Designed miniproteins, single chains, continued (3). Designs and how they scored, part 106

Each design is a single chain, and the fold is of that chain. pLDDT is the mean over its residues in the fold that is shown.

## One batch from the design tools (miniprotein)

Design m11670
Fold by ESMFold2-Fast:
Structure m11670 (fold): chain A 82 residues (1-82)
Amino acid sequence: MSAEELAREAEAYAKEAEELFKKNEPKLTPEQRDKALGLVNRAWAYAYGAERAARVDNERAEELAREAKRYADELKKLIEEA
């Protein structure tokens, strides 16, 4: 998989996490909402980082994309356990 493909995949993960958060926000406590918003923001930050890195450093892009997916997965788990 190319660095560009990894970055696009990370963006898709961040988008999916954001959509899941928005759909489930009404059932979350204020504490869970704050944590979920933080995870969504981090997933997007790392996804954007991966896209920027894909043009200059494939290994860095892969690491950043992996972090974006990790935060997206943590959000999915938080929503499922809520």
Scores: mean pLDDT 84

Design m11671
Fold by ESMFold2-Fast:
Structure m11671 (fold): chain A 93 residues (1-93)
Amino acid sequence: SEIEFLEKKRKELEEQLAKEPSDELKSQLAQTYKELGDLYYEQGKYEEAIKYYKEAIKLLEEINKKKPNKEIEEIIKELKEKIKEAEKKLKEL
């Protein structure tokens, strides 16, 4: 399962980041959270999708505060829109 692979990768990156904080690890973990959010969204698991999108945003905002980057800002905007769509889906259920 792609989700099982990404969940394992998430745990490994979280452990690495806890031991040796770096923006490179934060970026990789944020990307992994985004991918998990997308897969959970595709499965109709909107609560899980929102959780992972929020975790990705948190890490990306930390990176962007240190060194503002338009690409990171666009990803944050995209993720916020994905959260709104997932919340809309939850209200329709």
Scores: mean pLDDT 89

Design m11672
Fold by ESMFold2-Fast:
Structure m11672 (fold): chain A 81 residues (1-81)
Amino acid sequence: MSPLAQEAEALVERYLAGELSEEEVAAGVTRLNRQAAERFGADSPRTLAIDRLLVGLYTALLSRDERALREYLARLRELLE
């Protein structure tokens, strides 16, 4: 699994465990998006797809939509490998 995918999963687990605030999750998502842009190029279709998935992941995480969260994490893993 890619380091970015592992970081996304860790971010989710830590928020659900009550270890991270909403602001810390938002900062983590921003950092992951920046790392994707650095790895694949800021304007690449892959980076744009990752950005859309990270937005969906953030929304699902804050609403505690477990099904959507699992689907976004799975799709993110596929794009980051």
Scores: mean pLDDT 82

Design m11673
Fold by ESMFold2-Fast:
Structure m11673 (fold): chain A 85 residues (1-85)
Amino acid sequence: SSAEMRRLTEEIREILRESGASEEEIEKALELLNKMGVAAAVGDEALTEKYKKEFLEIARESGASEEEIERMEKLIDEMVALLKK
């Protein structure tokens, strides 16, 4: 649902902010999640994985811990599962 997607996006935004990411870095990361979502919705698994990896790389470079990366990856996997329904 749109409400569930919004909740997952806001949880990811909060983790990135707590990790020390700038607002500019957060917006770039969320743009990648939007691109991933479009790819997932059309069944492009390769492009979905590409944008997921690029998102996680930005998160790591922005100072996210491995625990925060794992939490965000779980949220991203929930987003992909919702979009494949």
Scores: mean pLDDT 85

Design m11674
Fold by ESMFold2-Fast:
Structure m11674 (fold): chain A 75 residues (1-75)
Amino acid sequence: SELEKEALEKLEEAEKRLEEAIAAGDAERARAVVQELSDFFVENAEKMNELPEEVRLELLERGLELARRLAPFVE
């Protein structure tokens, strides 16, 4: 679906931007990247439930990894 493609593309962009923010030591940008991705998933939560289980699990797993990488910059 278009939503699946958009969600994966946004996740891939967030992963890249978070890596760049961490490398730069930019905690504010790191938080903003994860927040923007979170906002997208919240706004599309109802439609996300229509995605295949394997896609939802991939999004969850990769989302949790982003949160893990962000953890040192939040407190």
Scores: mean pLDDT 81

Design m11675
Fold by ESMFold2-Fast:
Structure m11675 (fold): chain A 67 residues (1-67)
Amino acid sequence: DAARRQQELQQMLQETLEYMAELDKRDKAKAEAFQRRLAEAIAEADAEVSEERLRAIYEEVKKTMEE
């Protein structure tokens, strides 16, 4: 279901932004690096590649917050 897929992607993006906001309080340089990558992923014209990059950023920022 495309609607469910879009909802899951939107939730993942929202959580990524929340993780990045918390990371910015602890390590601004790392947060800025993730913010640049997120902006590039959002600007990507290929939707499949954009989604793949968003998922990778989500997993990496989550892992960074666990350290």
Scores: mean pLDDT 78

Design m11676
Fold by ESMFold2-Fast:
Structure m11676 (fold): chain A 85 residues (1-85)
Amino acid sequence: EEEARNTFIELYTLKKIFSVTDEYVARLEALGDAEGAAEVRKKGIELANKTIQESKGKSIDEAMELIDKKVEELKAYGERLLARA
């Protein structure tokens, strides 16, 4: 049960965070901002790792709420980079 829970949270985190990362990377690359695209990739990896670590010992519902908060943080970061490009 614990192993299945941890696997689900890890896969869900990666799917959600990297989906948003890929969206902002594509938008920044389309604007010619290769540096901004690289920063979004770096931020996405950082947030995915932090979320997986912070979700340890949490319920699925608590972990999903945490993932949603990290997704919003990543979106805000991507929007700031787009505003500069």
Scores: mean pLDDT 84

Design m11677
Fold by ESMFold2-Fast:
Structure m11677 (fold): chain A 70 residues (1-70)
Amino acid sequence: KPPVFTEEQKKRIEKFVEEARKAGLSGTEVENRLREEGFSNWEIIEVLTQLAFEEIYRAIDKIDEERKKK
């Protein structure tokens, strides 16, 4: 299944996630840049997943406020 990342891979992933969050990069821009930098498909998926979690949590919080306390 998904590989266990090395400490170096985890550091690269975390650093890019922070930079992408600060820069407001789209998922397409993130994928293209990571491919150019030689990241594996699994590393790209991990970065996109971590970025997507923030957006998902924001959306869930808004939906919960509107639906559960309607």
Scores: mean pLDDT 72

Design m11678
Fold by ESMFold2-Fast:
Structure m11678 (fold): chain A 60 residues (1-60)
Amino acid sequence: SKEALEFYELFLDHYAERQKAEIEKKYPDNKELTDKLIAQIEADRESALRVLHELEKEKS
């Protein structure tokens, strides 16, 4: 499942990039809001990756 972990890491990266692009399109004139929403998307991705890594460690 280490290979599956690498796959999920790539999936989460692509998903986050797409979400960030959508946010920029919706709020082009609001940098503060855009930056905050993008930071939240990046934090969510990092959190998801951390959970996946912890689950892999627990599975030996």
Scores: mean pLDDT 80

Design m11679
Fold by ESMFold2-Fast:
Structure m11679 (fold): chain A 64 residues (1-64)
Amino acid sequence: SMEDQEAQVRRDGMLEYQKKVQEILDSVKGSTDPQKLAEMDQQLKKVGDEYRERLARELERIRA
């Protein structure tokens, strides 16, 4: 069903998002450098935006 397809897209998107978040967090692990922490915050915002945009596009494709 369309509902099952939407559930799969949401699950796959969340797994990729979580993976990217973990990679960013691991990249600054143990760092107290304010510059690196600021860059981490910007990267987290970017991957969050990309996650939302991709999810919207994929859901739109299922409904089209």
Scores: mean pLDDT 84

Design m11680
Fold by ESMFold2-Fast:
Structure m11680 (fold): chain A 63 residues (1-63)
Amino acid sequence: SALTEELLELYRSDPEKFERELTRLILEGRLQLAIEILEALKKEFPEDAERLDRGIAAIRKMM
């Protein structure tokens, strides 16, 4: 989706804005979309996989 592509770009270009937008999705209850974005980031940035997996696990506990 356009939103997913935008957030993947922000992760690389503006990590602070990425964190704010991800937090907004979580606060809005868009938990599945937040997980999908983190899963997409793991494929693009496998070096960050452990940290991203911790984020996914935290969101799953909210569901």
Scores: mean pLDDT 86

Design m11681
Fold by ESMFold2-Fast:
Structure m11681 (fold): chain A 69 residues (1-69)
Amino acid sequence: ARAPSDAEIDAVLADLRSSLESIYSQAQVDAIVRAARDRLRRMRSTVRPVPLVLEDPFTGELIVVIVDP
């Protein structure tokens, strides 16, 4: 169990951004990444929260996970 650093959160969001850029507009990607960044930083726990919206690479379905503290 560990508390994620700002650098770790930023790295996860960079990976998320790259994935979303292929399927969403820049404005939508910016909004999703911003919201996910805010959620992840506010919910610093030993368990990493899942970003707001991501596409399952196996099914192509959108997965929405919003975890409030």
Scores: mean pLDDT 61

Design m11682
Fold by ESMFold2-Fast:
Structure m11682 (fold): chain A 90 residues (1-90)
Amino acid sequence: SAEKKELEEKIERFVEDAEGLIEAAKNGEVSTEEAVEGLRRARGHVEYLAQGNEEALEEYEELIEAVENGDFEKAREELEELREELLETL
């Protein structure tokens, strides 16, 4: 459906934005605190995309925790798991 395609596009945009934020924090272009704040601002958007998928919201919280800890490798892994969970919700 057209609605499913719109959600897929929004999921991919969120993932690209989150990847950019993780990379910027990893490279010292933004602080870890600024990256975490950016991710937390997206919470309502992620909740919308998750459509009640509790596993997606758990992966989102694990992504934030990884960034808070400066574990950018784990953050990328959690972001990929979040992406897969959000796409499975469609």
Scores: mean pLDDT 86

Design m11683
Fold by ESMFold2-Fast:
Structure m11683 (fold): chain A 66 residues (1-66)
Amino acid sequence: MSPLLTWSEEQRKAVMETIFRKYTISLPEEEAIRKTKELFLALSGLEELSEDEDEYLVEMVKRLHA
């Protein structure tokens, strides 16, 4: 659980939105959430998300997909 990189709220939002819009926007909401998380972890080099990051990603995808 050691953070490799410190992300601001705006930076996390921008990265997650970019992944969603570029790779997962055409998928159903549940699939988009899962795939966006997978891609975010791959890009960040992290093996796990914090609870806050996971909730933020889910909320972001739901908000943009709706």
Scores: mean pLDDT 73

Design m11684
Fold by ESMFold2-Fast:
Structure m11684 (fold): chain A 76 residues (1-76)
Amino acid sequence: SMEDEIKKLQKEIAEKIEKYGLSEEAKKQIQAIVDEMVAEADALRAAGKLTREKMLELTKEALLKVKKVVEEEIKK
């Protein structure tokens, strides 16, 4: 389900935050990425346009953005 995909993403993010000791600024950036993904998915669902393929695309895009934030923090 969509709720399961969102929970999986949130769990992966929480694990990375705890493992790498990310800054408050990085945590805010990651939360904004997740919030944007959820808002877009909710809008698509309300319009009857949320497909499995689109959900996977949104999740992949969010994960790539989160990965960039984590990589930038690790390099500091």
Scores: mean pLDDT 78

Design m11685
Fold by ESMFold2-Fast:
Structure m11685 (fold): chain A 90 residues (1-90)
Amino acid sequence: MEKLEQLLLEIARKELDALGITDEEKALEVAQKALDQLLKFLEEATKNKELEQKLEEAYKASQKATDKPMARELMEEVKKLYEEIKKKKE
C-alpha cells in the first residue's frame, strides 16, 4: 500500500507540474481520488471476469512500455494489491 500511495502521489505531482501547478494539497487530492477509484475498481474486478481481464491486459501493456518505467512500477504494485484483495475474499 505505502509504495502504491507514493507512486500515485509522484505521478500526480508530475502531471500538475507539467501544467505549472506546484500545489502540494492539489497533488494529494488528485492522488487520493486516484487511489479511491483504483481500490473500487479492484474490488469490482474480483467479482467481474471482464474487469479482471482488462486489468491483466493493462498490466501486460505496461510491461511492454519500456519508455514509461513509472507506469510499469505502478501496474506491478496494482497487481500485487489485486492478488491480496482476492486472497482476503477466499
Scores: mean pLDDT 77

Design m11686
Fold by ESMFold2-Fast:
Structure m11686 (fold): chain A 71 residues (1-71)
Amino acid sequence: APPVALEAELLRRISETHAAALVPREAAEAALGKPVTVRDRVTGEVVRGRAVDVRPVEGSDKAILVIELEP
């Protein structure tokens, strides 16, 4: 299957191996465990990897998607 394409309101590299993206909660939950291509909608930065964790943001319809980056 092709990678899940996501647009993030915020995208941040947290290490050489991982990034965090602020995305809609439903999109994050649907992407968990799958290959993803995530684009920062403000900067246009693109990361590719696998969605490894979803952290809901309290009081919001957003979640933090943790991405294990492609080597």
Scores: mean pLDDT 85

Design m11687
Fold by ESMFold2-Fast:
Structure m11687 (fold): chain A 65 residues (1-65)
Amino acid sequence: SQLEKDIQLALVRMMLGIAKAAGVELEHEEDIEKMKEVKPGPNGDEETKKLAERINELLAEAKKL
């Protein structure tokens, strides 16, 4: 539903903000439909990789709505 999609997109936007602050590379963050897999930035430690994987999972779920 539209409500479910709006909630999921809001959650994705919050996570993208956190990821950007943590150094994850973001492209087309203004258009979630155009975003592909998010990649760890220059400090690609294990925590950053886990964050990127979780964001990729949320992006895939949002795109299915």
Scores: mean pLDDT 68

Design m11688
Fold by ESMFold2-Fast:
Structure m11688 (fold): chain A 91 residues (1-91)
Amino acid sequence: DYVDQIQEDLAKAVELVDNKEVEKWKLKEVSEEEFRKTLKEVGASDLEIESIIETMKETSGKLFLPDVKEVTLEQIIAITLYFKKKKDEEE
């Protein structure tokens, strides 16, 4: 079972990937410390943080955030899903 908030954030993230919105964003490379801090600030759980970091590192080799003033959890999930989709398409 997923909590309602995670289901909503995941649904929005999928929509952003499907609508090619992630491809329009300017992404900035960040340290693991900055990435973890940002995920905590947007309400991600410790398990979600570890899962997102692992997936993004496995798919892109680096950690990226959108280059915007206000980052949302849905945007971080969308970027993670985007890199996973690109890697799956190359294999």
Scores: mean pLDDT 79

Design m11689
Fold by ESMFold2-Fast:
Structure m11689 (fold): chain A 62 residues (1-62)
Amino acid sequence: SVDAKFVLAAKFADEELKARGLHPDAAKMEELGAKLREIAANAKDEEDLKAKTKALLDELFG
């Protein structure tokens, strides 16, 4: 389901943010959450989900 994919994307994003030493503010977290929902709706599989989540983090925090 989209909700299950969102949970996986959010977990992966949390792990990546911690690995990068990033602590986003509330506004950035809200933007991240909304975009992760879009990724969860459109991702084809877990590999695509992880790749798109990483690309989103690079866009927002790179």
Scores: mean pLDDT 83

Design m11690
Fold by ESMFold2-Fast:
Structure m11690 (fold): chain A 113 residues (1-113)
Amino acid sequence: MEGAVTKALQAMARAIREGDEERVENAAKALRTIMQAAGVSEEEADAFVEGLREVARAHPEKMDEITKAKNFREAVELAAEAGREDPALQERADRLIKIGKKMFEKIEEVKKK
């Protein structure tokens, strides 16, 4: 699960930076599916994906760090940090952390079992 969700997030960030709308939609769909399978609601998964999309489009220069993140937590924290640099995206950054934390907890539960 963690590897799949991390790769989906990184794929979406890279696709947004490259302007590849087809890859963005495919990565976004994969990310939503993985998050929902982990127990995140459809509404929260959609909010997370759209938050990431807006942050990545506003700060494409920060996407390289996200694509090099070691795990899902680091990738989410880097995306939220980029969003916090823009006052218009602070709510999106806070939402990324809130929903990301739920996903981190689900990843840790699976690793323990």
Scores: mean pLDDT 80

Design m11691
Fold by ESMFold2-Fast:
Structure m11691 (fold): chain A 106 residues (1-106)
Amino acid sequence: METVTLDRTIRVGGKTVEETKERAEKAIKSLKEEATGLAEALAGKKVKVNLTVVIVAPKYKEEDIEEVKEHIKKAVEEALKEVKERTPETEVEFNLKIEYEEIEVP
Protein backbone atom coordinates (compact mmCIF):
# COMPACT_ATOMS: atom_id res chain seq x y z
CA MET A 1 0.00 0.00 0.00
CA GLU A 2 1.36 3.43 -0.95
CA THR A 3 1.66 5.89 1.97
CA VAL A 4 1.15 9.60 1.34
CA THR A 5 2.64 11.89 4.02
CA LEU A 6 1.45 15.42 4.87
CA ASP A 7 3.87 17.44 7.03
CA ARG A 8 2.52 20.58 8.71
CA THR A 9 3.88 23.10 11.25
CA ILE A 10 1.39 25.47 12.86
CA ARG A 11 2.36 28.41 15.09
CA VAL A 12 -0.41 29.56 17.47
CA GLY A 13 -0.37 32.22 20.14
CA GLY A 14 -2.36 34.84 21.96
CA LYS A 15 -2.33 36.97 25.08
CA THR A 16 -4.89 34.64 26.71
CA VAL A 17 -5.42 30.87 26.93
CA GLU A 18 -8.79 31.31 25.21
CA GLU A 19 -7.29 33.14 22.21
CA THR A 20 -4.53 30.53 21.83
CA LYS A 21 -7.03 27.64 22.10
CA GLU A 22 -9.35 29.26 19.53
CA ARG A 23 -6.50 29.80 17.06
CA ALA A 24 -5.19 26.25 17.57
CA GLU A 25 -8.66 24.72 17.13
CA LYS A 26 -9.26 26.74 13.94
CA ALA A 27 -5.91 25.65 12.49
CA ILE A 28 -6.59 22.00 13.38
CA LYS A 29 -10.05 22.22 11.74
CA SER A 30 -8.39 23.48 8.54
CA LEU A 31 -5.91 20.58 8.67
CA LYS A 32 -8.81 18.15 9.26
CA GLU A 33 -10.53 19.36 6.06
CA GLU A 34 -7.28 18.99 4.09
CA ALA A 35 -6.57 15.52 5.51
CA THR A 36 -10.16 14.44 4.74
CA GLY A 37 -9.89 15.63 1.15
CA LEU A 38 -6.56 13.86 0.71
CA ALA A 39 -7.93 10.63 2.23
CA GLU A 40 -10.99 10.77 -0.07
CA ALA A 41 -8.76 11.31 -3.13
CA LEU A 42 -6.50 8.42 -2.05
CA ALA A 43 -9.19 5.82 -1.33
CA GLY A 44 -7.66 2.45 -0.43
CA LYS A 45 -4.25 3.99 0.37
CA LYS A 46 -2.61 5.16 3.61
CA VAL A 47 -2.43 8.82 4.67
CA LYS A 48 0.02 9.90 7.38
CA VAL A 49 -0.28 13.40 8.88
CA ASN A 50 2.71 14.71 10.86
CA LEU A 51 1.66 17.84 12.76
CA THR A 52 3.94 20.10 14.80
CA VAL A 53 2.14 22.77 16.81
CA VAL A 54 4.32 25.57 18.24
CA ILE A 55 2.70 27.43 21.13
CA VAL A 56 3.93 31.03 21.32
CA ALA A 57 3.12 32.19 24.86
CA PRO A 58 4.45 34.37 27.72
CA LYS A 59 7.13 32.77 29.94
CA TYR A 60 5.16 33.03 33.19
CA LYS A 61 2.05 31.09 32.12
CA GLU A 62 3.06 27.45 32.72
CA GLU A 63 -0.52 26.44 33.65
CA ASP A 64 -1.78 28.10 30.46
CA ILE A 65 0.80 26.18 28.40
CA GLU A 66 -0.33 22.82 29.82
CA GLU A 67 -4.02 23.73 29.30
CA VAL A 68 -3.34 24.67 25.66
CA LYS A 69 -1.37 21.43 25.12
CA GLU A 70 -4.29 19.36 26.44
CA HIS A 71 -6.75 21.30 24.26
CA ILE A 72 -4.58 20.72 21.16
CA LYS A 73 -4.30 16.97 21.90
CA LYS A 74 -8.09 16.66 22.28
CA ALA A 75 -8.75 18.70 19.13
CA VAL A 76 -6.35 16.52 17.11
CA GLU A 77 -7.93 13.31 18.48
CA GLU A 78 -11.42 14.60 17.57
CA ALA A 79 -10.20 15.63 14.09
CA LEU A 80 -8.68 12.18 13.48
CA LYS A 81 -11.94 10.52 14.57
CA GLU A 82 -13.96 12.67 12.14
CA VAL A 83 -11.52 11.99 9.26
CA LYS A 84 -11.73 8.23 9.90
CA GLU A 85 -15.55 8.37 10.05
CA ARG A 86 -15.71 10.27 6.73
CA THR A 87 -13.08 8.11 4.97
CA PRO A 88 -13.46 4.53 6.33
CA GLU A 89 -11.81 2.99 3.21
CA THR A 90 -8.54 4.90 3.83
CA GLU A 91 -6.05 4.23 6.65
CA VAL A 92 -5.38 7.60 8.33
CA GLU A 93 -2.67 8.22 10.95
CA PHE A 94 -1.99 11.46 12.88
CA ASN A 95 1.33 12.10 14.63
CA LEU A 96 1.37 15.15 16.91
CA LYS A 97 4.33 17.06 18.35
CA ILE A 98 3.76 20.10 20.56
CA GLU A 99 6.52 22.68 21.13
CA TYR A 100 6.61 25.84 23.23
CA GLU A 101 8.27 29.15 22.30
CA GLU A 102 8.62 31.82 24.99
CA ILE A 103 7.68 35.40 24.11
CA GLU A 104 7.96 38.56 26.20
CA VAL A 105 4.57 40.33 26.41
CA PRO A 106 3.91 43.57 28.34
Scores: mean pLDDT 77

Design m11692
Fold by ESMFold2-Fast:
Order: C-alpha cells, then structure tokens, then sequence
Structure m11692 (fold): chain A 71 residues (1-71)
C-alpha cells in the first residue's frame, strides 16, 4: 500500500519532468509548494494536477515519500 502509493507519486511527477530516482529533488519541490509559493506558479499547478489524477494531495505525497525512503 505505502510502496504502491509512493510509486504512483514518483510516476505522476516523472510526467511533469522529475527524475523518479531523485527522491530528494522531488521532496524538495513538494516542500517548496507548501511554503510561500517561491516555486513557479505554472509548475506548481502541473504538480498538483498530476498528483490529483492519482487522488493524492501535495501534503500526502510528501509524507508518503518520506515514509517510503525510511524503508
């Protein structure tokens, strides 16, 4: 369940241009979306939409990847 959801997050973000092997870069981007909006608005919208297609929020995606990285 957790591993499958983490995989869906990586796959969704790879469609937006992230390397699914670079979990640290993905986590940095997701954390950036939770801050003052210093990320490009067009990019943040694409990330939220890709995750939304899988039924995952940005907050849940961050937590799932952090938990999966500890395994």
Amino acid sequence: SLEEKAKKVKEALSKVGFDPKDVEAILRALRGLGLTGDSSPYNSGRIRRALGDEGISVEDAEELLELASKL
Scores: mean pLDDT 71

Design m11693
Fold by ESMFold2-Fast:
Structure m11693 (fold): chain A 67 residues (1-67)
Amino acid sequence: MKERAAQRLREVADDESLSKDELVDLTAEALKEAGFSDSSARMVADHLSTLDLDAARQGIRLMGDDL
């Protein structure tokens, strides 16, 4: 589960066609796949939504690398 979620997070971070909302939603989904609770995934998604697009992508990439 975590390895697939990590790969998905990297793909999401590198997809230049995604909007901010799509990035946030896909990240929350990948975190749930990694075994995070719905509330934890939502908290991370809410935090990412407050960041600039580039900062959000960087954070998502780092999460993928750390999983």
Scores: mean pLDDT 78

Design m11694
Fold by ESMFold2-Fast:
Structure m11694 (fold): chain A 91 residues (1-91)
Amino acid sequence: KYKELAERMKEAVEKYRPIADRYYNANEEEREKLLKEIGWEANSDEEAVEELTRRALREAGLDPELVLAAYRGEELPPEVLEEYEKIAEAG
């Protein structure tokens, strides 16, 4: 149900949030160290935060593309929203 999916989303965001906060409050050297710890190097801050978000969402068993579109304030197509609701109900 949607409540269970919302809990998984919260858990994923809570795992991602301290990393994102640390990244944006860190200097450039500290940011590179954080990215190397996760085995990936970014060309921009936006790419780094997006990849950290993708990782947290994958760990929660969510489709990163659907959730990232919502985070960006993008309007989700009705078909995508329908699939997202089915995934929430399938839990």
Scores: mean pLDDT 60

Design m11695
Fold by ESMFold2-Fast:
Structure m11695 (fold): chain A 72 residues (1-72)
Amino acid sequence: MDQELIDLGQEAYRAGYRAAREVVPNGGLAGIIGRLAMSYAVDLYLQDPSLPREEILRLAAEHARRLAEEIA
């Protein structure tokens, strides 16, 4: 269980960072957005553990993109 949450968080961070970098040129800001996407993915899993990992990662990336667009 703990390892699955860690792995999900790391994948969500990478997906969120990549999505943010498409919008913002600043890697530091993209890193912050990636951490927010990681937290969002963990919250989604805790609310509904039946959600497919692929769907959680897609939602986390979209969340990161929206945050990047709001800040840019």
Scores: mean pLDDT 83

Design m11696
Fold by ESMFold2-Fast:
Structure m11696 (fold): chain A 95 residues (1-95)
Amino acid sequence: SLDDLIDELIRLLREMSTSSPSEIQSRIPEILDLVSRIDDTGTPQGQRIVDLVSDTLIKITDVMTRLPYTDPKGQELIREILLDTAERLERIRDE
């Protein structure tokens, strides 16, 4: 169901929030697979999630491009982006 896909995506983003940058990068294909499956539902709720996660991936890529991999500030920004996205997904699910 769409709710099951959203719950799996929330779980993945929360796990990634405590991961290293290399672990986050390695798990991007899992995010893309879940987003593709959500998009395939053809629902307005699913489209909102696709748009939200697309923006999230752009923000993460921007941080990774602007800051060195070893910068704790960059790691904290990525963590905050992932956790904010998970919280916003929970709100969309609960509508």
Scores: mean pLDDT 85

Design m11697
Fold by ESMFold2-Fast:
Structure m11697 (fold): chain A 69 residues (1-69)
Amino acid sequence: SLEQIQKTVQALGEALDEAKRAAKEGDEERLQRAIAESVEKAKEYAKLNGVPIDVDKLRQEILEFVRSE
């Protein structure tokens, strides 16, 4: 449903923000956890939309996004 998609997008955004904070603080455990959560939320988003995704490519894009700041 649209509500499930919206909640998944919000959760993905929150996980990405947490990853950026953990990276700035040098907290590697929090960073890895937040990246894993981001990947899982992105996988759920793709499943809800019925489209395949390249999980390895997505993980690389998340890492690039987090490290770009």
Scores: mean pLDDT 79

Design m11698
Fold by ESMFold2-Fast:
Structure m11698 (fold): chain A 65 residues (1-65)
Amino acid sequence: GAAEVRAAAEELARALGFASAEVREEGDKVVVTLTAPGGRRYTAVVPADASRAEAKRAIGRALGL
């Protein structure tokens, strides 16, 4: 769910040293924006019904992991 997507985004931002994680719910989708310390932004679109593991994979792919 959206709460699992938020948890995944915040966990990855903390682990990778990102400056911020922003999570916006848009109906059946969750838009995640991660900001690196240098100001570079990464955006991932994740289904709102995604598991935490699915969210981590989608966000990781957006980060080039």
Scores: mean pLDDT 81

Design m11699
Fold by ESMFold2-Fast:
Structure m11699 (fold): chain A 110 residues (1-110)
Amino acid sequence: LPPLSDEELATFIELAKSDNLLSAIAATIMLGSLGTDEQLRAAADELSKSDNPIALEAAGALYAQVGDKEKALEAYKKALELDPNNLTAQLAVARLEGDKEKEAELLKKI
């Protein structure tokens, strides 16, 4: 499949910054499914500048997908500073750190 166009990339980044949780999740999934590693890194870099915890969580997910564990952890931890009760971000941090006991405990809450 061809990669995202520049217009599609910009549109999905804007939707991932949205205060609408479903739009942000859908845009992040589309970025991850259609974007190249270079496009995902560019999107994650832009989203990591946000003070919106949903956008920061999206940045973490995209960094993790391209294998940048360090930047993924930074983005997820910043999201947790803004929203400490975000179970998805807590689970992502546990997985990236290899904390299998914490991962199992968090999965029981979902």
Scores: mean pLDDT 80

Design m11700
Fold by ESMFold2-Fast:
Structure m11700 (fold): chain A 99 residues (1-99)
Amino acid sequence: MKVGITLFGLTKEQAEKAAERAKELSGAEVTVHPDGSVSAVGEMTPEQAAEIAAYGVELGGTVQVFADNGGSAVLSGLTPEEAAKAAREAVETGKTVIY
């Protein structure tokens, strides 16, 4: 399934770590933007999306998830476990998940 995940609110060092982790967890195209945001776009499973989202939140970032089935989530102020669950549900079900 094609998924886009964007991580916001990270320092440059945190953005680089998030990008490396996203590359390790998925075959997605990962881009670190000049504003410090990180985008991971490509084929991934709900579990891969969940792990990337959890890591972004663990670093203190905000996570946006979009799946080609219409699934979406905006994740802020959550625990890594809560972020993983929300991202997985959005990608697996095609629903909008709001926390």
Scores: mean pLDDT 81

Design m11701
Fold by ESMFold2-Fast:
Structure m11701 (fold): chain A 89 residues (1-89)
Amino acid sequence: SEAEKRLEEAIREAVEAQRPRADALPAGSPREVVEELLREVYRIAGEKLGVEELFERIFELLKRIAAGDTSAQAELEELVEEIREKVEK
């Protein structure tokens, strides 16, 4: 899928952009620090694909799902489909 390829490339580039910050992160860093780094990766990936707001919302929904909010799961599935449609032309 072209959408999958573009998503993978955008995430890879976002990870590369955050590499200096990630490399400076101690091995025993708290989960909250890792979450901030991941949030920035998602933000940059979304920015590269022209759907920055949707990727930021995905990250927030993932945090809510981790906290046990089942309503966030449905919203996440809707956002994933919206991103797929926007990335595929």
Scores: mean pLDDT 70

Design m11702
Fold by ESMFold2-Fast:
Structure m11702 (fold): chain A 59 residues (1-59)
Amino acid sequence: MSDEEREKKLEELERKGVQAYLAGDNQALADTLREMAEIYAEVDPEKAARLRELADTYE
């Protein structure tokens, strides 16, 4: 994935995450955080792990 594609995808997921948070949809928020973690796994595995831990909190 290119840096531009990664940034665009993360921006889309961040928007979805904010909407899920405002709606109180913990499952959608958790799913969004897991998708972000998958994108970060190749470039920042520590951040990916933290996002997965956070997602588990909202499940």
Scores: mean pLDDT 80

Design m11703
Fold by ESMFold2-Fast:
Structure m11703 (fold): chain A 59 residues (1-59)
Amino acid sequence: MSLQEQRDEAERMLSGYREAKKKAEQIEENKTSKLEKLDAQVEMYEQMASEYREMIEKQ
């Protein structure tokens, strides 16, 4: 994948995990560990998207 494609993929994954977290918050069973994992995924993909943007700008 190009850097642009990797950034777009990271943004898509970030959007997906944000929606998954919102849905998880709606479930009756409070699963803190699941929400923590979703938060970690959101943070990771936010960092990845930012890193890819910087690499594209450096080129």
Scores: mean pLDDT 75

Design m11704
Fold by ESMFold2-Fast:
Structure m11704 (fold): chain A 92 residues (1-92)
Amino acid sequence: SVEEYRELFVEIFKKGQPTKEEAAEITRAFRDDSTRLDAAKALGQALYEMGETSERYIRSTVRGLAKLAFVDESEWDDLIKAALEGFEEASK
């Protein structure tokens, strides 16, 4: 779920640089078609909680994760949209 991924991402990012295992867990969420949009939305929420203010940074982070997870480029805009929606929802 979005909430479970948000909690996971915040826990990982609070510690600073993700470990190899934590990075693998994040990219795994983006590889799976059934979790991908939830993970993207959760990433946006987590980045807001971590104090990120740059839409450009959110967009580039989603693109980087999608590329690492071997997500087809045709799906990247949907993932970016989900992350920006998550960021906006967290700001309310």
Scores: mean pLDDT 84

Design m11705
Fold by ESMFold2-Fast:
Structure m11705 (fold): chain A 92 residues (1-92)
Amino acid sequence: MEEGPAEITLDDGLVARGTAFHDTETGDVAAYGTTEDGGAAGAGAGGLKPGATAPAVGAYQAPDGRVYAGTGTATLEEDGTARFTLTNMVPV
């Protein structure tokens, strides 16, 4: 497992910043972070290679306790930063 910075962008443009864990053998990436509004987000993608984009899934818990789930894309930067963009966020 390699560890790096994570940035998860939600469908309204809100960003969660935190940590990503990358399995270099499988390409699986899991990330979590906190948003400026006091919420939290987590996201994952499989088969990510540096410089490549893959499908992603994730969830966001707002400060009011509401949970949203969505799909999107993930990119692993060459510096080890994982960037997730989640769209189509729907209440769970």
Scores: mean pLDDT 80

